# Ledger of designs, part 88: designed miniproteins, single chains, continued (3)

Each design is a single chain, and the fold is of that chain. pLDDT is the mean over its residues in the fold that is shown.

## One batch from the design tools (miniprotein)

Design m11045
Fold by ESMFold2-Fast:
Structure m11045 (fold): chain A 98 residues (1-98)
Amino acid sequence: ELLKFAEEEKEKAIEQIKEEVERLLVEEYGVPRERARRAAELIAEAIGKGELPSAEEVARASGLSREQASEVVERAKKLAEEAERKILSLYLAKAEQL
């Protein structure tokens, strides 16, 4: 059950990161919704595999400059690190209750 809990929380976190990145691309960077969704999916898939998407791939998907794409990748990395810390904390708390 602990492993299943961690996996479910990871899946939720990845989906939330995808939604947040899509919102950032549309609202802060002016990326069209279709391109923002594609770029967010690429970022979420890479994070789910324990990888970082290349700024070049994000730039191609979103239409952003390499500099802006690199900034988005770094922001997504920070979101993933924060989510991992929260999941670890919740996992340890749940383990102690068992």
Scores: mean pLDDT 80

Design m11046
Fold by ESMFold2-Fast:
Formats: C-alpha cells, structure tokens, sequence
Structure m11046 (fold): chain A 77 residues (1-77)
C-alpha cells in the first residue's frame, strides 16, 4: 500500500525521537532512511542497529555505519 505524506512524517518523527542520543545530523539522516524503508521488519532492524551506534564516534564513521547497516539489511532481503 502507498504511504501517505502524513504516515511518512510520523515515521520520521518516530525515528528522530528514538535516536535522540545520536548527533543531530546523524539522527536526521537515519530518520530519513528509516521512513523510506518499505518493509516493516527491515525498518525495525535498521532502527535497532542504528540505536547501537556509539555517539562518541566521528560523524563520518557514524554515517559509514548507517550506510553499512542499510546495505547489509537490503542485501538480506
């Protein structure tokens, strides 16, 4: 089924709240990816794995981990 703009916005807000411990730029980037994942199980696994990212790591390394998590989950599906 097609996601409405309102549903997409709710998913973004949900991820932003769940990832409050991460730096703002990383949190926004991850939330946008989260909202675009169409499979509920993959989306949940993505959020859980991103929550494990160490917020003290350099932003470049955090972005690389987010990309790696997304690609690994996409490869398994």
Amino acid sequence: KESTPAERKEKIEEALEALKHLPEGIRISAALIYARIPNDEVRKKFLEKVQEIDPSLPVGEQNQLIAKIYLELKKEE
Scores: mean pLDDT 79

Design m11047
Fold by ESMFold2-Fast:
Structure m11047 (fold): chain A 85 residues (1-85)
Amino acid sequence: EELRKEAEEALAEVEADPELLARAAQTIDGTIKKSEEMEPSEILEILESEENVKATIEVMNRIADAAGLDKAKIDAFNKKLEELL
């Protein structure tokens, strides 16, 4: 519960800082590209739990929306992660 609040505060700071937002967006883009070559089972093994999968989807979408990343690319990534749920 405290971790969720800390994560939301960290996300708000990233969204407010253009340099942090740009770095986060680059990390997201790189992660999506890596995930395209991975099997769903490999992604689940890295994220360890369905809760981590959901948290990853939430964080990625918030940063992607704030950075103006390609929605179609983000939607494809979300759909792949949702297959793990």
Scores: mean pLDDT 71

Design m11048
Fold by ESMFold2-Fast:
Structure m11048 (fold): chain A 72 residues (1-72)
Amino acid sequence: LPASYYRNMVEGLRRLYDEKPKSKEEARDGAENGRIVSRNAQALGDSTPGSDTLRYLGEEARREAERLEEWI
């Protein structure tokens, strides 16, 4: 299901931050991927009426990307 896919992506981004990225390049790559995940989840949420979960997961992916950007 799309929601479980996006949830796993958000969890992966959180894990990357919590375990600390091994390099600034890894942090930048993670942040960029988080931005992409956020846009895709929000776009899917917008095209699926009543999908609060997808919009929420898109927002969480954006926050995780911002955390990785701040770590750099």
Scores: mean pLDDT 82

Design m11049
Fold by ESMFold2-Fast:
Structure m11049 (fold): chain A 75 residues (1-75)
Amino acid sequence: SDMSKSLVENTKAIARAVTSEDVAKEIEGILDELLEKGDTKAVMAVSTAFMQGVRRGLSDEEILAEVRKVYEELG
């Protein structure tokens, strides 16, 4: 959906701005995979986990761990 595409685009932009290049690339890859599959619920859950990690001031590695946990729980 257009809303899921906009959410992914915005989340990827924030990841590039606030995390390391390696962490941002992994988060981008997860979001692109979920968007391609049309898994709107997983896109929302992963994007929410990422944004909550950023808001909490978590490290890049902690943000990635939270994103991976949500992604694995949905697979």
Scores: mean pLDDT 87

Design m11050
Fold by ESMFold2-Fast:
Structure m11050 (fold): chain A 79 residues (1-79)
Amino acid sequence: LPELQRRAEEVRERIKKLGDEAIEKAKTYPETAESVAGEIMGKAGEFAQDEADRYGPVVREAAEEALKEMEKKLTELFK
């Protein structure tokens, strides 16, 4: 179980960092913000699905929560 918990934390942290990166890029490059955010969202989703498929429910739950938070941040940013 320690390995699954550690992996879940790593997945959450990575997705959160991707979300933060998208926000920073949107502030720095507003003209390309939506395009860059879309690319980051796509990569985060692929990463989350791959990790969930490899490590099962604990990691899936963590990945889904992190992706949902990332989506909320980006949606609010592009209002």
Scores: mean pLDDT 77

Design m11051
Fold by ESMFold2-Fast:
Structure m11051 (fold): chain A 119 residues (1-119)
Amino acid sequence: SENGLSEELKERIKEELIKRGLSEEEAERAVELLEEALTPDEYGKGILFSENSPYSKEFQELFKRLVKERADKYASEPLDVNSDADVELFIAEAVLTEDVEALAAVAESLLRAAKETGE
């Protein structure tokens, strides 16, 4: 099912990740993780921080920290990493505005959290 990411937007995010120093394989995996994280559950709710999340609490906490470090420069206001809603809103706004730099920061944060928690 579509998760708000067009093929064109996914390619632009991949190119931005490669520009940031990721390999083509790492950039592709980061976009796959972003696509998975943005897929709603069967009830139309975001899965990233839900009770049915495929991501561990350790992954979720690390991801929020990494997003803050990478994405604060692209947010209109500083992110509160203790607020799941603020992080989810930042990601939703980045998707709606097709903010490639913000989405690349989110995708890289997902990839690094996955690598550190053993995904």
Scores: mean pLDDT 74

Design m11052
Fold by ESMFold2-Fast:
Structure m11052 (fold): chain A 92 residues (1-92)
Amino acid sequence: KERLKRIVTEALEKARKETEDKNDVLLKAFEMIDKLLKEGKITEEEANTMKLMIRLSIIKGISVEEALEILETLPEEELRKIEAELVEEEAK
C-alpha cells in the first residue's frame, strides 16, 4: 500500500533526524504511528502493519520498500514467524 509506505518512510526519516540510536529511532517512529491511530487517521490493523515494516527496516537493515514487498509477497505463515521472532527478542 503506497500510503503506508509513505507514512512509514516519513516517520523513519523524522526519527533519524532527531536521534542516531537505532532503538530510539524505533521508539520515535512507533510514537508517530500511535499518534495517527489516536487521531483516527489510520486503523489498528494499518498501525500494526506499519510497526512491522518499521521493525523489519531497522532490525534487518532493509529499505521500507523492501519491507512492504515482503509483507505483500510472503504468506501469512512466514509473516507470523517473523513476528514471533521479534516478540521473543522483545521478551529478552
Scores: mean pLDDT 75

Design m11053
Fold by ESMFold2-Fast:
Structure m11053 (fold): chain A 87 residues (1-87)
Amino acid sequence: SGTDKLIEEIEELLSTVLSPEAVKEVMSIIRESLAKYEANPNANPLELVSQTMNKIVDVLSKVVDLKDPRIQELMDEIYRLLMQMFI
């Protein structure tokens, strides 16, 4: 599905800068957000994307420098892909 391709693209992007363990943690957050979206037909997609990004940023802040332009570009791309996935 289109969602499966977006998940794969996010995982590939994360794998360029994160360890396999950190990638697994971020992908777990994304999968949990998808499960919430599927379970709640009244879920606000914009709020869900925002909450998901906040959790991802919390993981990234522990393992990479968020001020690094490469990390900022990665975060912008992940946000774009999450918007495509939920909206």
Scores: mean pLDDT 84

Design m11054
Fold by ESMFold2-Fast:
Structure m11054 (fold): chain A 100 residues (1-100)
Amino acid sequence: LEEAIELLEEARRLLVEGIENNSLSEELFRKAIELVEKALELVKKSDIPNKEQIALLLEQARRSLERALENIENREKAIEYAEKALAGLGGAITLLKEGQ
């Protein structure tokens, strides 16, 4: 599951840089969603004991990113949802690293 971890770390990096550099965009959120969806597919195909918990965290992160994208015109709300996604991604990465 190294590929899933790499995808999620890239998504987290894009979101952190986007928040810090005032560069949150529809393109950035769509890319982050794509990375999370690819990682979720890899997790669902795996045979790890905690895959259901990780999948739940990734689904929650994806929904938060979708909410951020919906609220892209409201910078404060977009940041709030991006931060919620970051929390979910961080939890998922931690569990993936503990399981591998």
Scores: mean pLDDT 87

Design m11055
Fold by ESMFold2-Fast:
Structure m11055 (fold): chain A 68 residues (1-68)
Amino acid sequence: MSPAEVAARVAAHEIEKEFGVEAEGSLEGDTARLVVRNPSEEARRAAERAAASIERAYGVKAEVVFEE
């Protein structure tokens, strides 16, 4: 598992813990993907900040997907 994939999974788990929502992190090719289900506005902002941090740290693209 790549460091970027680990970071995406850890970020999803931290969002689940902090906001009480379901989240999943993965690496889809060269893109880190964070999926957050039924997010509050604060959870959305946290996911976007985490994605930006992963892009900066690992030189990958990061994508955030919000599901209902």
Scores: mean pLDDT 82

Design m11056
Fold by ESMFold2-Fast:
Structure m11056 (fold): chain A 59 residues (1-59)
Amino acid sequence: MIEELLEEIEEKLKELAKQNPSITEVHAYSALGLWKAEISFRLELGATLEEIREEVERL
């Protein structure tokens, strides 16, 4: 589900923010907003959630 993928991305971004003090929570939420738009766009193009998850893992 797209909601589950977004939660995984949010948790990953929060972990990065905790590990790196130069990355703020605001930066993490801004990135999440961009990922929401990107996921919606890629699903519209016929991408699968699996393909999107693999690309997120490569970041």
Scores: mean pLDDT 69

Design m11057
Fold by ESMFold2-Fast:
Structure m11057 (fold): chain A 87 residues (1-87)
Amino acid sequence: MLSEEQIDKLAEELSKILNVEVSKEQVLKIAEAYRELLEKAKKGELDGTELLEKLSEEINKILENKVEVSLELVMKIGELLKKYAGL
């Protein structure tokens, strides 16, 4: 489970890179989606590219299509989740 401090930092950093306001609830949903996709990848159900494509789809859905989430942005989001959420 993410701490309040980790959620706040992720919300701020994601809002900066996506140039939209990302809520704490959206941060939690994005982190959960990434964790589920990482678990599937560990089981051999997804390769790295498929994980990023599926993560892009989930982020776009969570953000209500307010932002075009490119593969490059998804990679940056993954790095932030790894840095602040330990994923």
Scores: mean pLDDT 79

Design m11058
Fold by ESMFold2-Fast:
Structure m11058 (fold): chain A 118 residues (1-118)
Amino acid sequence: LDRALIERTFRALDFDGDGVISVEEVAELYTTAAQLSPEVAEALARELVAAFDVGDRDGRVSLAELTAVFERAAEHYAATGELPEDLRRALRLTGDVPPPEVILADLARLAEGVRALA
């Protein structure tokens, strides 16, 4: 897994540049890119942030946490051909699941598109 891709995705999702990804930033991605209602976007954003928020109290995702989650996901995918179940559920992926690097690249492009509109 390319660490530069993780860093690109993190920077794209960190809309206010404070060095963490918040539920609000992920919810904005879902409302803008996926055209979901605010209520659905916030619920999905909370699930995704919770899946990445390993050990922190504030419901925020650091670059180190995002890196740890996706490096673990890449190892699991290399061994099994599947994402870890908690990450798959949080991302709402069904059927044939793309590898972690494709998911990261897609998230980066979506977030970069939202930032360009803002």
Scores: mean pLDDT 74

Design m11059
Fold by ESMFold2-Fast:
Structure m11059 (fold): chain A 70 residues (1-70)
Amino acid sequence: MSREEIIERLTERLRELGLSEEQAEEAARLIVDGVLNGTEHLAGARLILRYGLTPEQVRELVEEAREMLK
C-alpha cells in the first residue's frame, strides 16, 4: 500500500473520531512519519495535545499504520 493510500485510510479513521478533514489529514501524516522515522512517541504526544486523542486511540492508530506500512 502506498504512503498516500495509508494517509487516506487513517484520515477517514480520524474523521470518525471527530477530527475535521484538515486535522485528520495532518494527524494521519504525523502518525505515518512517526512510524517510518521511529518517532512514534513525539507523534503520539502531538496527537494527544493538539487533537485531544486518548493514549489508547493513539496506540491503536499507530499499530494500524505499522501493519499497513508492511
Scores: mean pLDDT 83

Design m11060
Fold by ESMFold2-Fast:
Structure m11060 (fold): chain A 85 residues (1-85)
Amino acid sequence: MDKALQYMELGNLYFAQGNYEKALAYYEKALALFKENGTVEDLLNIAQVYLNLGLLYEKMGNLEEALKYYDKAQELFQEYKRLSA
């Protein structure tokens, strides 16, 4: 099983449970591994983690951090479109 995807799934699980501290930690672990791999598919996985981090910070009431992660996700979706066209 891909360790990066496994960490992302753990982040999603803890986020659903309202454990934002553990969700954040596992999302950060997932990001580190996806960035290390550097594939085109990893751009989508990183963008998905950034969207989930945006939602997490929004749920925590930190709109400034939420917007930063939403912007990062949007930038990666645009990069993926450019590379996949």
Scores: mean pLDDT 85

Design m11061
Fold by ESMFold2-Fast:
Structure m11061 (fold): chain A 94 residues (1-94)
Amino acid sequence: EEEIDKLAEQLANKLKEIVSPETARKILEIVREALREHPDSLLDALMAAATRISKLPIPLEKQAEMFKVVYEALTKLKSPAEAITLLEKAIEHL
């Protein structure tokens, strides 16, 4: 839990370097819901999230940079439940 809190703060701070806190929150909420729908595949979850995020007025290069940051954070975790907790805590840090 302490480790997840630290990763969540780092994720939130990295996203704020790329987009506004409001936009970062929206991205994290979309990724969180995609993970709930695709608990067995991080790739399928990220592809579903990318489809939803493509409807937002965000430059494609910033979308790619944000997905890289999110992917790097999520790959440090062992379970979908921990990934969802990380994203919820990251939203609180925005």
Scores: mean pLDDT 81

Design m11062
Fold by ESMFold2-Fast:
Structure m11062 (fold): chain A 90 residues (1-90)
Amino acid sequence: SAIENVEKGLDLMAEEFEKAGKPEAAELMKKQKEELVKELEELKKKNLLTEELEEYAKKFLEAAEAGDLETAIVYLGQINSLIEEAKKKL
């Protein structure tokens, strides 16, 4: 699911930032995970999880699993944009 993919991807990004000696960046990823999971759960309850959001969540996880933080950040930005667009329908 989009929620599971976003959560797992952000956990992997936090782990990579901790390994890179960037604990502040890791904490930001953990905070963003809590906020995004909450927003995605609200969208799910309203049947507003789009196929496009599911697709980008999958691409985000794939980039995070590959350790490609630059690509993961780009997909995370797209996910945030799609969440904000979906929230206009709430």
Scores: mean pLDDT 84

Design m11063
Fold by ESMFold2-Fast:
Structure m11063 (fold): chain A 74 residues (1-74)
Amino acid sequence: KLEELEEALKRYQKALDFVQSEIDRVQKEIDEAKARGDEETVKELQKQLDYLQTQYDNLQASIDRLKAEIEALK
């Protein structure tokens, strides 16, 4: 049980790191689109950023729950 939770934690942490890198990429693209006055691209990228932020928040909540479960078993 503890080993399974620790393995799940590692998988979720890896997923969180990936989503964070995607957020950073989209934020950079938004900044570049704003610099050139491309308002349509900014709107589209903002939707992607909102989606990624939701994914990040969900993964973080799962990580926090897993950490609490692991701590309770120690």
Scores: mean pLDDT 85

Design m11064
Fold by ESMFold2-Fast:
Structure m11064 (fold): chain A 78 residues (1-78)
Amino acid sequence: MEEEERAVKAAIGADAFTVASALVLRGLITVEQAKKAAEFAKKRYNGKVDEEGARLLVQASTAPPEEVAKAFEDAKKA
């Protein structure tokens, strides 16, 4: 639960394409899942990840929320 909230907070406000690409590169989600998440963010927040978009990315991931949080943190560094 706290790890999921950490992942969500790490993703919020980041560029959706950058965050989704980081998850794909780590093998945590598919390219199609990343594309859908980026399109969702583009419609609502001009390509930025909102809380709902961040939760969808965490839920789509096959990895534990801790690994997803690390992927989001690394995406913000790049």
Scores: mean pLDDT 68

Design m11065
Fold by ESMFold2-Fast:
Structure m11065 (fold): chain A 81 residues (1-81)
Amino acid sequence: SRIEELERRAREAEEELKRVEEEAAEFGKKAREEMSSGDEETAKEVQKKGHEFSKEAMEKMRRLREELERARAEAAALRAE
């Protein structure tokens, strides 16, 4: 049914969002460790990679949250019918 399809999409979006959030947390932890133990050039590279990763992660999270909200809203509307 359409409700089952929407609930599946919502679940998939929620799981992917959780993965992106976990990846962002792990990247941040590793970046802090590398900056603490590395030289000035290493810190500069880590900052550049961190900026690029954060931009991509934020964009992915925004799209996933929008998909999750839409799927949940549609499923709720259909259930209310």
Scores: mean pLDDT 80

Design m11066
Fold by ESMFold2-Fast:
Structure m11066 (fold): chain A 119 residues (1-119)
Amino acid sequence: MSITQQLVARITALAEEMVATLKKGIEDKKDPDEIVKKIKELADRIAGVVRELALVLEPINPEAAAELLKEMDQYISSLKAILDDLKANPSEAKKLLEQITEETKTFVTKIAKIAEEAE
């Protein structure tokens, strides 16, 4: 497995852990602030690995590296908005879980495609 493939696999694993953590927190009726804190920590870890992937690709394909960072910024902004909505409307937790799950799946798919096409 290339370093690019290893970083994409790590992003995918962290994203799956984040969605599982959110789902379990909602199922267990945990405090929304506790859920948001854990998801933010996992999102920061995902962003860190995406930045590492961009650094690896920059000397090979600087356009792909820039697109990875752009997709990351858009994804983190979307997550923040949904998490703010979760704090404001805890009764909509199931709907917001579905939104985060779909947004995260879309993000991981885009990141994997950009990385594959850049090699």
Scores: mean pLDDT 85

Design m11067
Fold by ESMFold2-Fast:
Structure m11067 (fold): chain A 88 residues (1-88)
Amino acid sequence: SLVEEAKQIINDPSLTPEQRILRITNLLLEAFDRGVSKEELLELAKAIIDEVKKRYPEFYERVKNAIKALIAERYPEFQEEADKIIEE
């Protein structure tokens, strides 16, 4: 799953923290572009944000806001639900 791929990237010891964040962000962008299900997209976004908050708290606000902006642009119809899940 995309969530499992995201987890693998975050835990890849060959990548720098900056490279992990970039690859995770690109994974989310690819999911948006490919039109994955609302449920899978929100699960992926939450998993990324929660892991970033835990492991790279200094990037939490930036990553969270970037993901919220992407969802607002691509899927405005579920932006409110996404915001609630992300802010959990």
Scores: mean pLDDT 76

Design m11068
Fold by ESMFold2-Fast:
Structure m11068 (fold): chain A 69 residues (1-69)
Amino acid sequence: MDVRVPQLLRLADADGDGTITLAELEALRAAFAGSPLEPVLAALERAMDRDGDGTISEAELRAFAAEVL
């Protein structure tokens, strides 16, 4: 199962403001636990932690998806 940037953004960003919070990403990971999406979501959480701001923008998510997917 592959995750595209628009798909991931829609599932994690309920606000539709073009940002994803750690809480939204954690909820998504819980829903997809044990699936091929889990390592992708874990890598995204790590990327957010590296930035230290606890959020990821659409531009950052797009760049991440282009590098990882």
Scores: mean pLDDT 62

Design m11069
Fold by ESMFold2-Fast:
Formats: structure tokens, C-alpha cells, sequence
Structure m11069 (fold): chain A 85 residues (1-85)
């Protein structure tokens, strides 16, 4: 069974919140998460999106085995979790 980490943000993700989310995602990856789901139902600013895209690129360059997902609704997040089980 895959180890799944969910990072929920209740507010619109700007640059600072995106940096905090990236740090939490990195900590989950270091703890052996197979799947990380970032749930941002209020959406992302341009700067917040750029931070998370850079983080995803850095993880891909490191050849991280962890799958990273961005969900914009609880339904989308649940669908990702159910597929990972």
C-alpha cells in the first residue's frame, strides 16, 4: 500500500504559502511518501504557481520516485488518493 501525504491549504496560495507547501512536501518525500497531494481549493497566484512548478522541476531533476499532484478540489484530491491505493 502506498504512503500518501496530503497537504491542505485553506487560502489562495501566494508565493509565501507556496514556499511553505514546498517545504512540507519535501519533508513528506524525505519521510518516504510515495505520493504527495497538494490540495489548494482556493487556487494559486501566478507567483505561487511558479514556486510549485520550480519545486516539481527540481524533484524531477533529482529523479525522485515520489509522485507529486496538485488538486484544486477535494473531489480531485480524493480521486488521486483512491487511484494510489
Amino acid sequence: MKKIAVIRQEEKVGKKLAEEIAKKAEEAIEKGADVVVILAPEGLSKEGREVLERFAKEQAERKSPTALYLALSEEEAQAIIDRAR
Scores: mean pLDDT 83

Design m11070
Fold by ESMFold2-Fast:
Structure m11070 (fold): chain A 86 residues (1-86)
Amino acid sequence: VGKRVSVTLTITSGDEVTVLTGEGVLVGEEEVDGKKVLGVRVTFDSGEEAGLLLEVDENNVSTTEEAIDEETGQPATVTATITEVA
């Protein structure tokens, strides 16, 4: 908790792929059912802020979430990847 992280958010909706990058901090770390769950508060390069809850495997620091695009109603896939900044 309190560690700085680099965040890459990849949003795939139909044929469009949007990549958002930003910096964040780990605000929570918990183990649930043998899975590590990380809470991250991120500020994207655009200035937008978001809270992310990432379920990670013991060897992975990324999560993939399915969503619906509000404008098109099409399925969207959101993949969040974090890397600790030393």
Scores: mean pLDDT 67

Design m11071
Fold by ESMFold2-Fast:
Structure m11071 (fold): chain A 97 residues (1-97)
Amino acid sequence: MKLEEIARDIVDRVAERFGLTPEERERIYQAALEALEKYKDLPEEVQLNVIRNTIASEAIEVLKRRAKAAGRQLTPEEVDEVIRTVDEAFEEAVKKY
């Protein structure tokens, strides 16, 4: 399975859904690649969970920063929407690669 391609597809879906900048998109992708390098000797199922969790966490942090800049807090519903988008993109990417 091509783990880097899975990470890219998930990041691309999240970036499209939430209107992330190219810089924000690249930062999330690099965080996923760094996590894969750190856990490269672990089983593939663990590496897949690391990709999913890293992308979700980084995307939530981007949206939290945007909310704070706008003088508001990120809502639980917005957090759930990020998690759902990541999980759906993950399921599609795993079936594709």
Scores: mean pLDDT 85

Design m11072
Fold by ESMFold2-Fast:
Structure m11072 (fold): chain A 99 residues (1-99)
Amino acid sequence: EEAEIEERIKKILEEAEKEGFDFSKLSEEELKELREQLRLQIELEKLLKPVLEEIAKLPPEEKEKKEKELNELLKQLHAALQAGDKEKAEKLKEQIRKL
């Protein structure tokens, strides 16, 4: 999984360079932050795909309830990630996975 995420990050950065983005204008720290943001985005997409597919199969009433729960958990997850609270972020990812 880690190797798969790293390969996808590499491909995204290569495509961006191909489209004319000049990464030499970024500091080493800025490039590290960009790579971390891309990693988090890929991890979230992998986490959300099965959850969204399961929610889509539910009756309209259950679907609305689960979508509201998911949105609240995602809001909390973004706040935890911005605060650097890795333990809280992992607990929230587990709650999302259980939806």
Scores: mean pLDDT 78

Design m11073
Fold by ESMFold2-Fast:
Structure m11073 (fold): chain A 80 residues (1-80)
Amino acid sequence: SEEEKIAQLLEFFKTHLADNPAVRRLLEAMARHGRDDAALLAELGPGVRDVLSLAFGVESAADIDPALLEGALALHRETL
């Protein structure tokens, strides 16, 4: 189900957020800019697409499920 996929992705974030500075920087930028690809590209540079693919399995931030993003941002806040 979609909920099970979100739960698995959040477990992946929980495991990798502590160790992956690029994913943490992405989530920090997304806390300010949401799913605005242009703003994320401007802040993080051209490598942002690879980090989006690694973290969310997407090529654009606009394709991220809002519930998944909310959960990932909540986990990021817990690890700060």
Scores: mean pLDDT 77

Design m11074
Fold by ESMFold2-Fast:
Structure m11074 (fold): chain A 76 residues (1-76)
Amino acid sequence: LPELFTDEQLEIVREDLKKLVPELAEKIDSLNKEQLQELVREYAEFMKPYLGKDLTEELIEEVREWLKEKILELSK
């Protein structure tokens, strides 16, 4: 099983998400630890093809759109 993030690591992830997608800050703050763990796991899978590559502006926008959809899905 993939290693679960600690509470401290999840709070860092939450803050980073709010910086990347500030328009969904309220929804990000509403995510519980289980939902954040799921989001991180799915994010790791999404990013697999891009591991070891530089984060381009195009990739950052792609990540932002993916995160917006996933955050909205989880926060329903």
Scores: mean pLDDT 75

Design m11075
Fold by ESMFold2-Fast:
Structure m11075 (fold): chain A 94 residues (1-94)
Amino acid sequence: KREEIEKNLKKAEELAKLYGSILDLAKNSPDAHASPELIAVYEESLKYAKEAAELYKEALETENEEESEKLYEEGKKKLEKAENALRDARAAVA
């Protein structure tokens, strides 16, 4: 299901870009209200999003269907961790 992998790859790359932009802004703005704990959550989310994107790229390049499926499932788990970290960060601000 190549189209599903391609869609999730795009989503992972967009999340990595978003988290990277947030971290860049937080580090370069002395007046930012970002706590060290919140910065750490975004750094972990960025790491998971990048790992998901790499796994999806490998899944698309793999000729073996079973290996591709395994890489895709690992990528989905990493992407889910990246998304959950954002949700948890929002809860911590409340």
Scores: mean pLDDT 76

Design m11076
Fold by ESMFold2-Fast:
Structure m11076 (fold): chain A 69 residues (1-69)
Amino acid sequence: MKEEEERRRKFLEEEKPEIIESLRAMNDSINKLIEKRKPLDAAERAAEEARNKALVEKAEEGLEKALKE
């Protein structure tokens, strides 16, 4: 329910406003980078996406393992 989602967001913003702000800023930065790449040719974008995906997957797997342990 929206009510529960709103309550959770308010709780996080009240207790950890800096964390919420940081996450929002990072998300905005990522979205801006994606938007800036839109003019790139589909072929170039596909090649870059495949390369980035492989790197991100490896990095995320390593990070998740470290955080889990």
Scores: mean pLDDT 67

Design m11077
Fold by ESMFold2-Fast:
Structure m11077 (fold): chain A 62 residues (1-62)
Amino acid sequence: NEAGERGRRAAEQGDKRAAVGGANGAIQDAALSGGYEGALRGAEYGRQGDFGKAAEAGNAGA
């Protein structure tokens, strides 16, 4: 999932806006692909402010 990879890298570089966008994209892709567990895990990490892990969880679910 390219969106999730961009989000993770942006989080590492401190680009919060790009990190949030990438994490949201990865979570949506996971949900659409039936990866609901990855999407739920990503949403939970996002609520905790860990957008890098949110993007990784979304990628795993897609």
Scores: mean pLDDT 66

Design m11078
Fold by ESMFold2-Fast:
Structure m11078 (fold): chain A 64 residues (1-64)
Amino acid sequence: MEERRNISRFIGLALQVMAELPGLSPAQQEKVKKRVKKALELAEKDPKEAVEIMEEVLEEIRRA
C-alpha cells in the first residue's frame, strides 16, 4: 500500500525534474539524468528512498 503512494509521488517528482531540465547547463542535465536512472533502479527496490533522491535532485535544480 505504501509502495503505491511512493510510486505515484516518484512519478510526479520525475515530471517536475524533467520540466526543469531545459533551464540547466548540459553538465547539470547529465548529472540529473544519472541520478534519475539511479532513482528508477531504487524505485523497484525501495520506493521511499527513490522519492527522497528525487526530492534532493529537484531541490538542487531549484538552487541552481
Scores: mean pLDDT 77

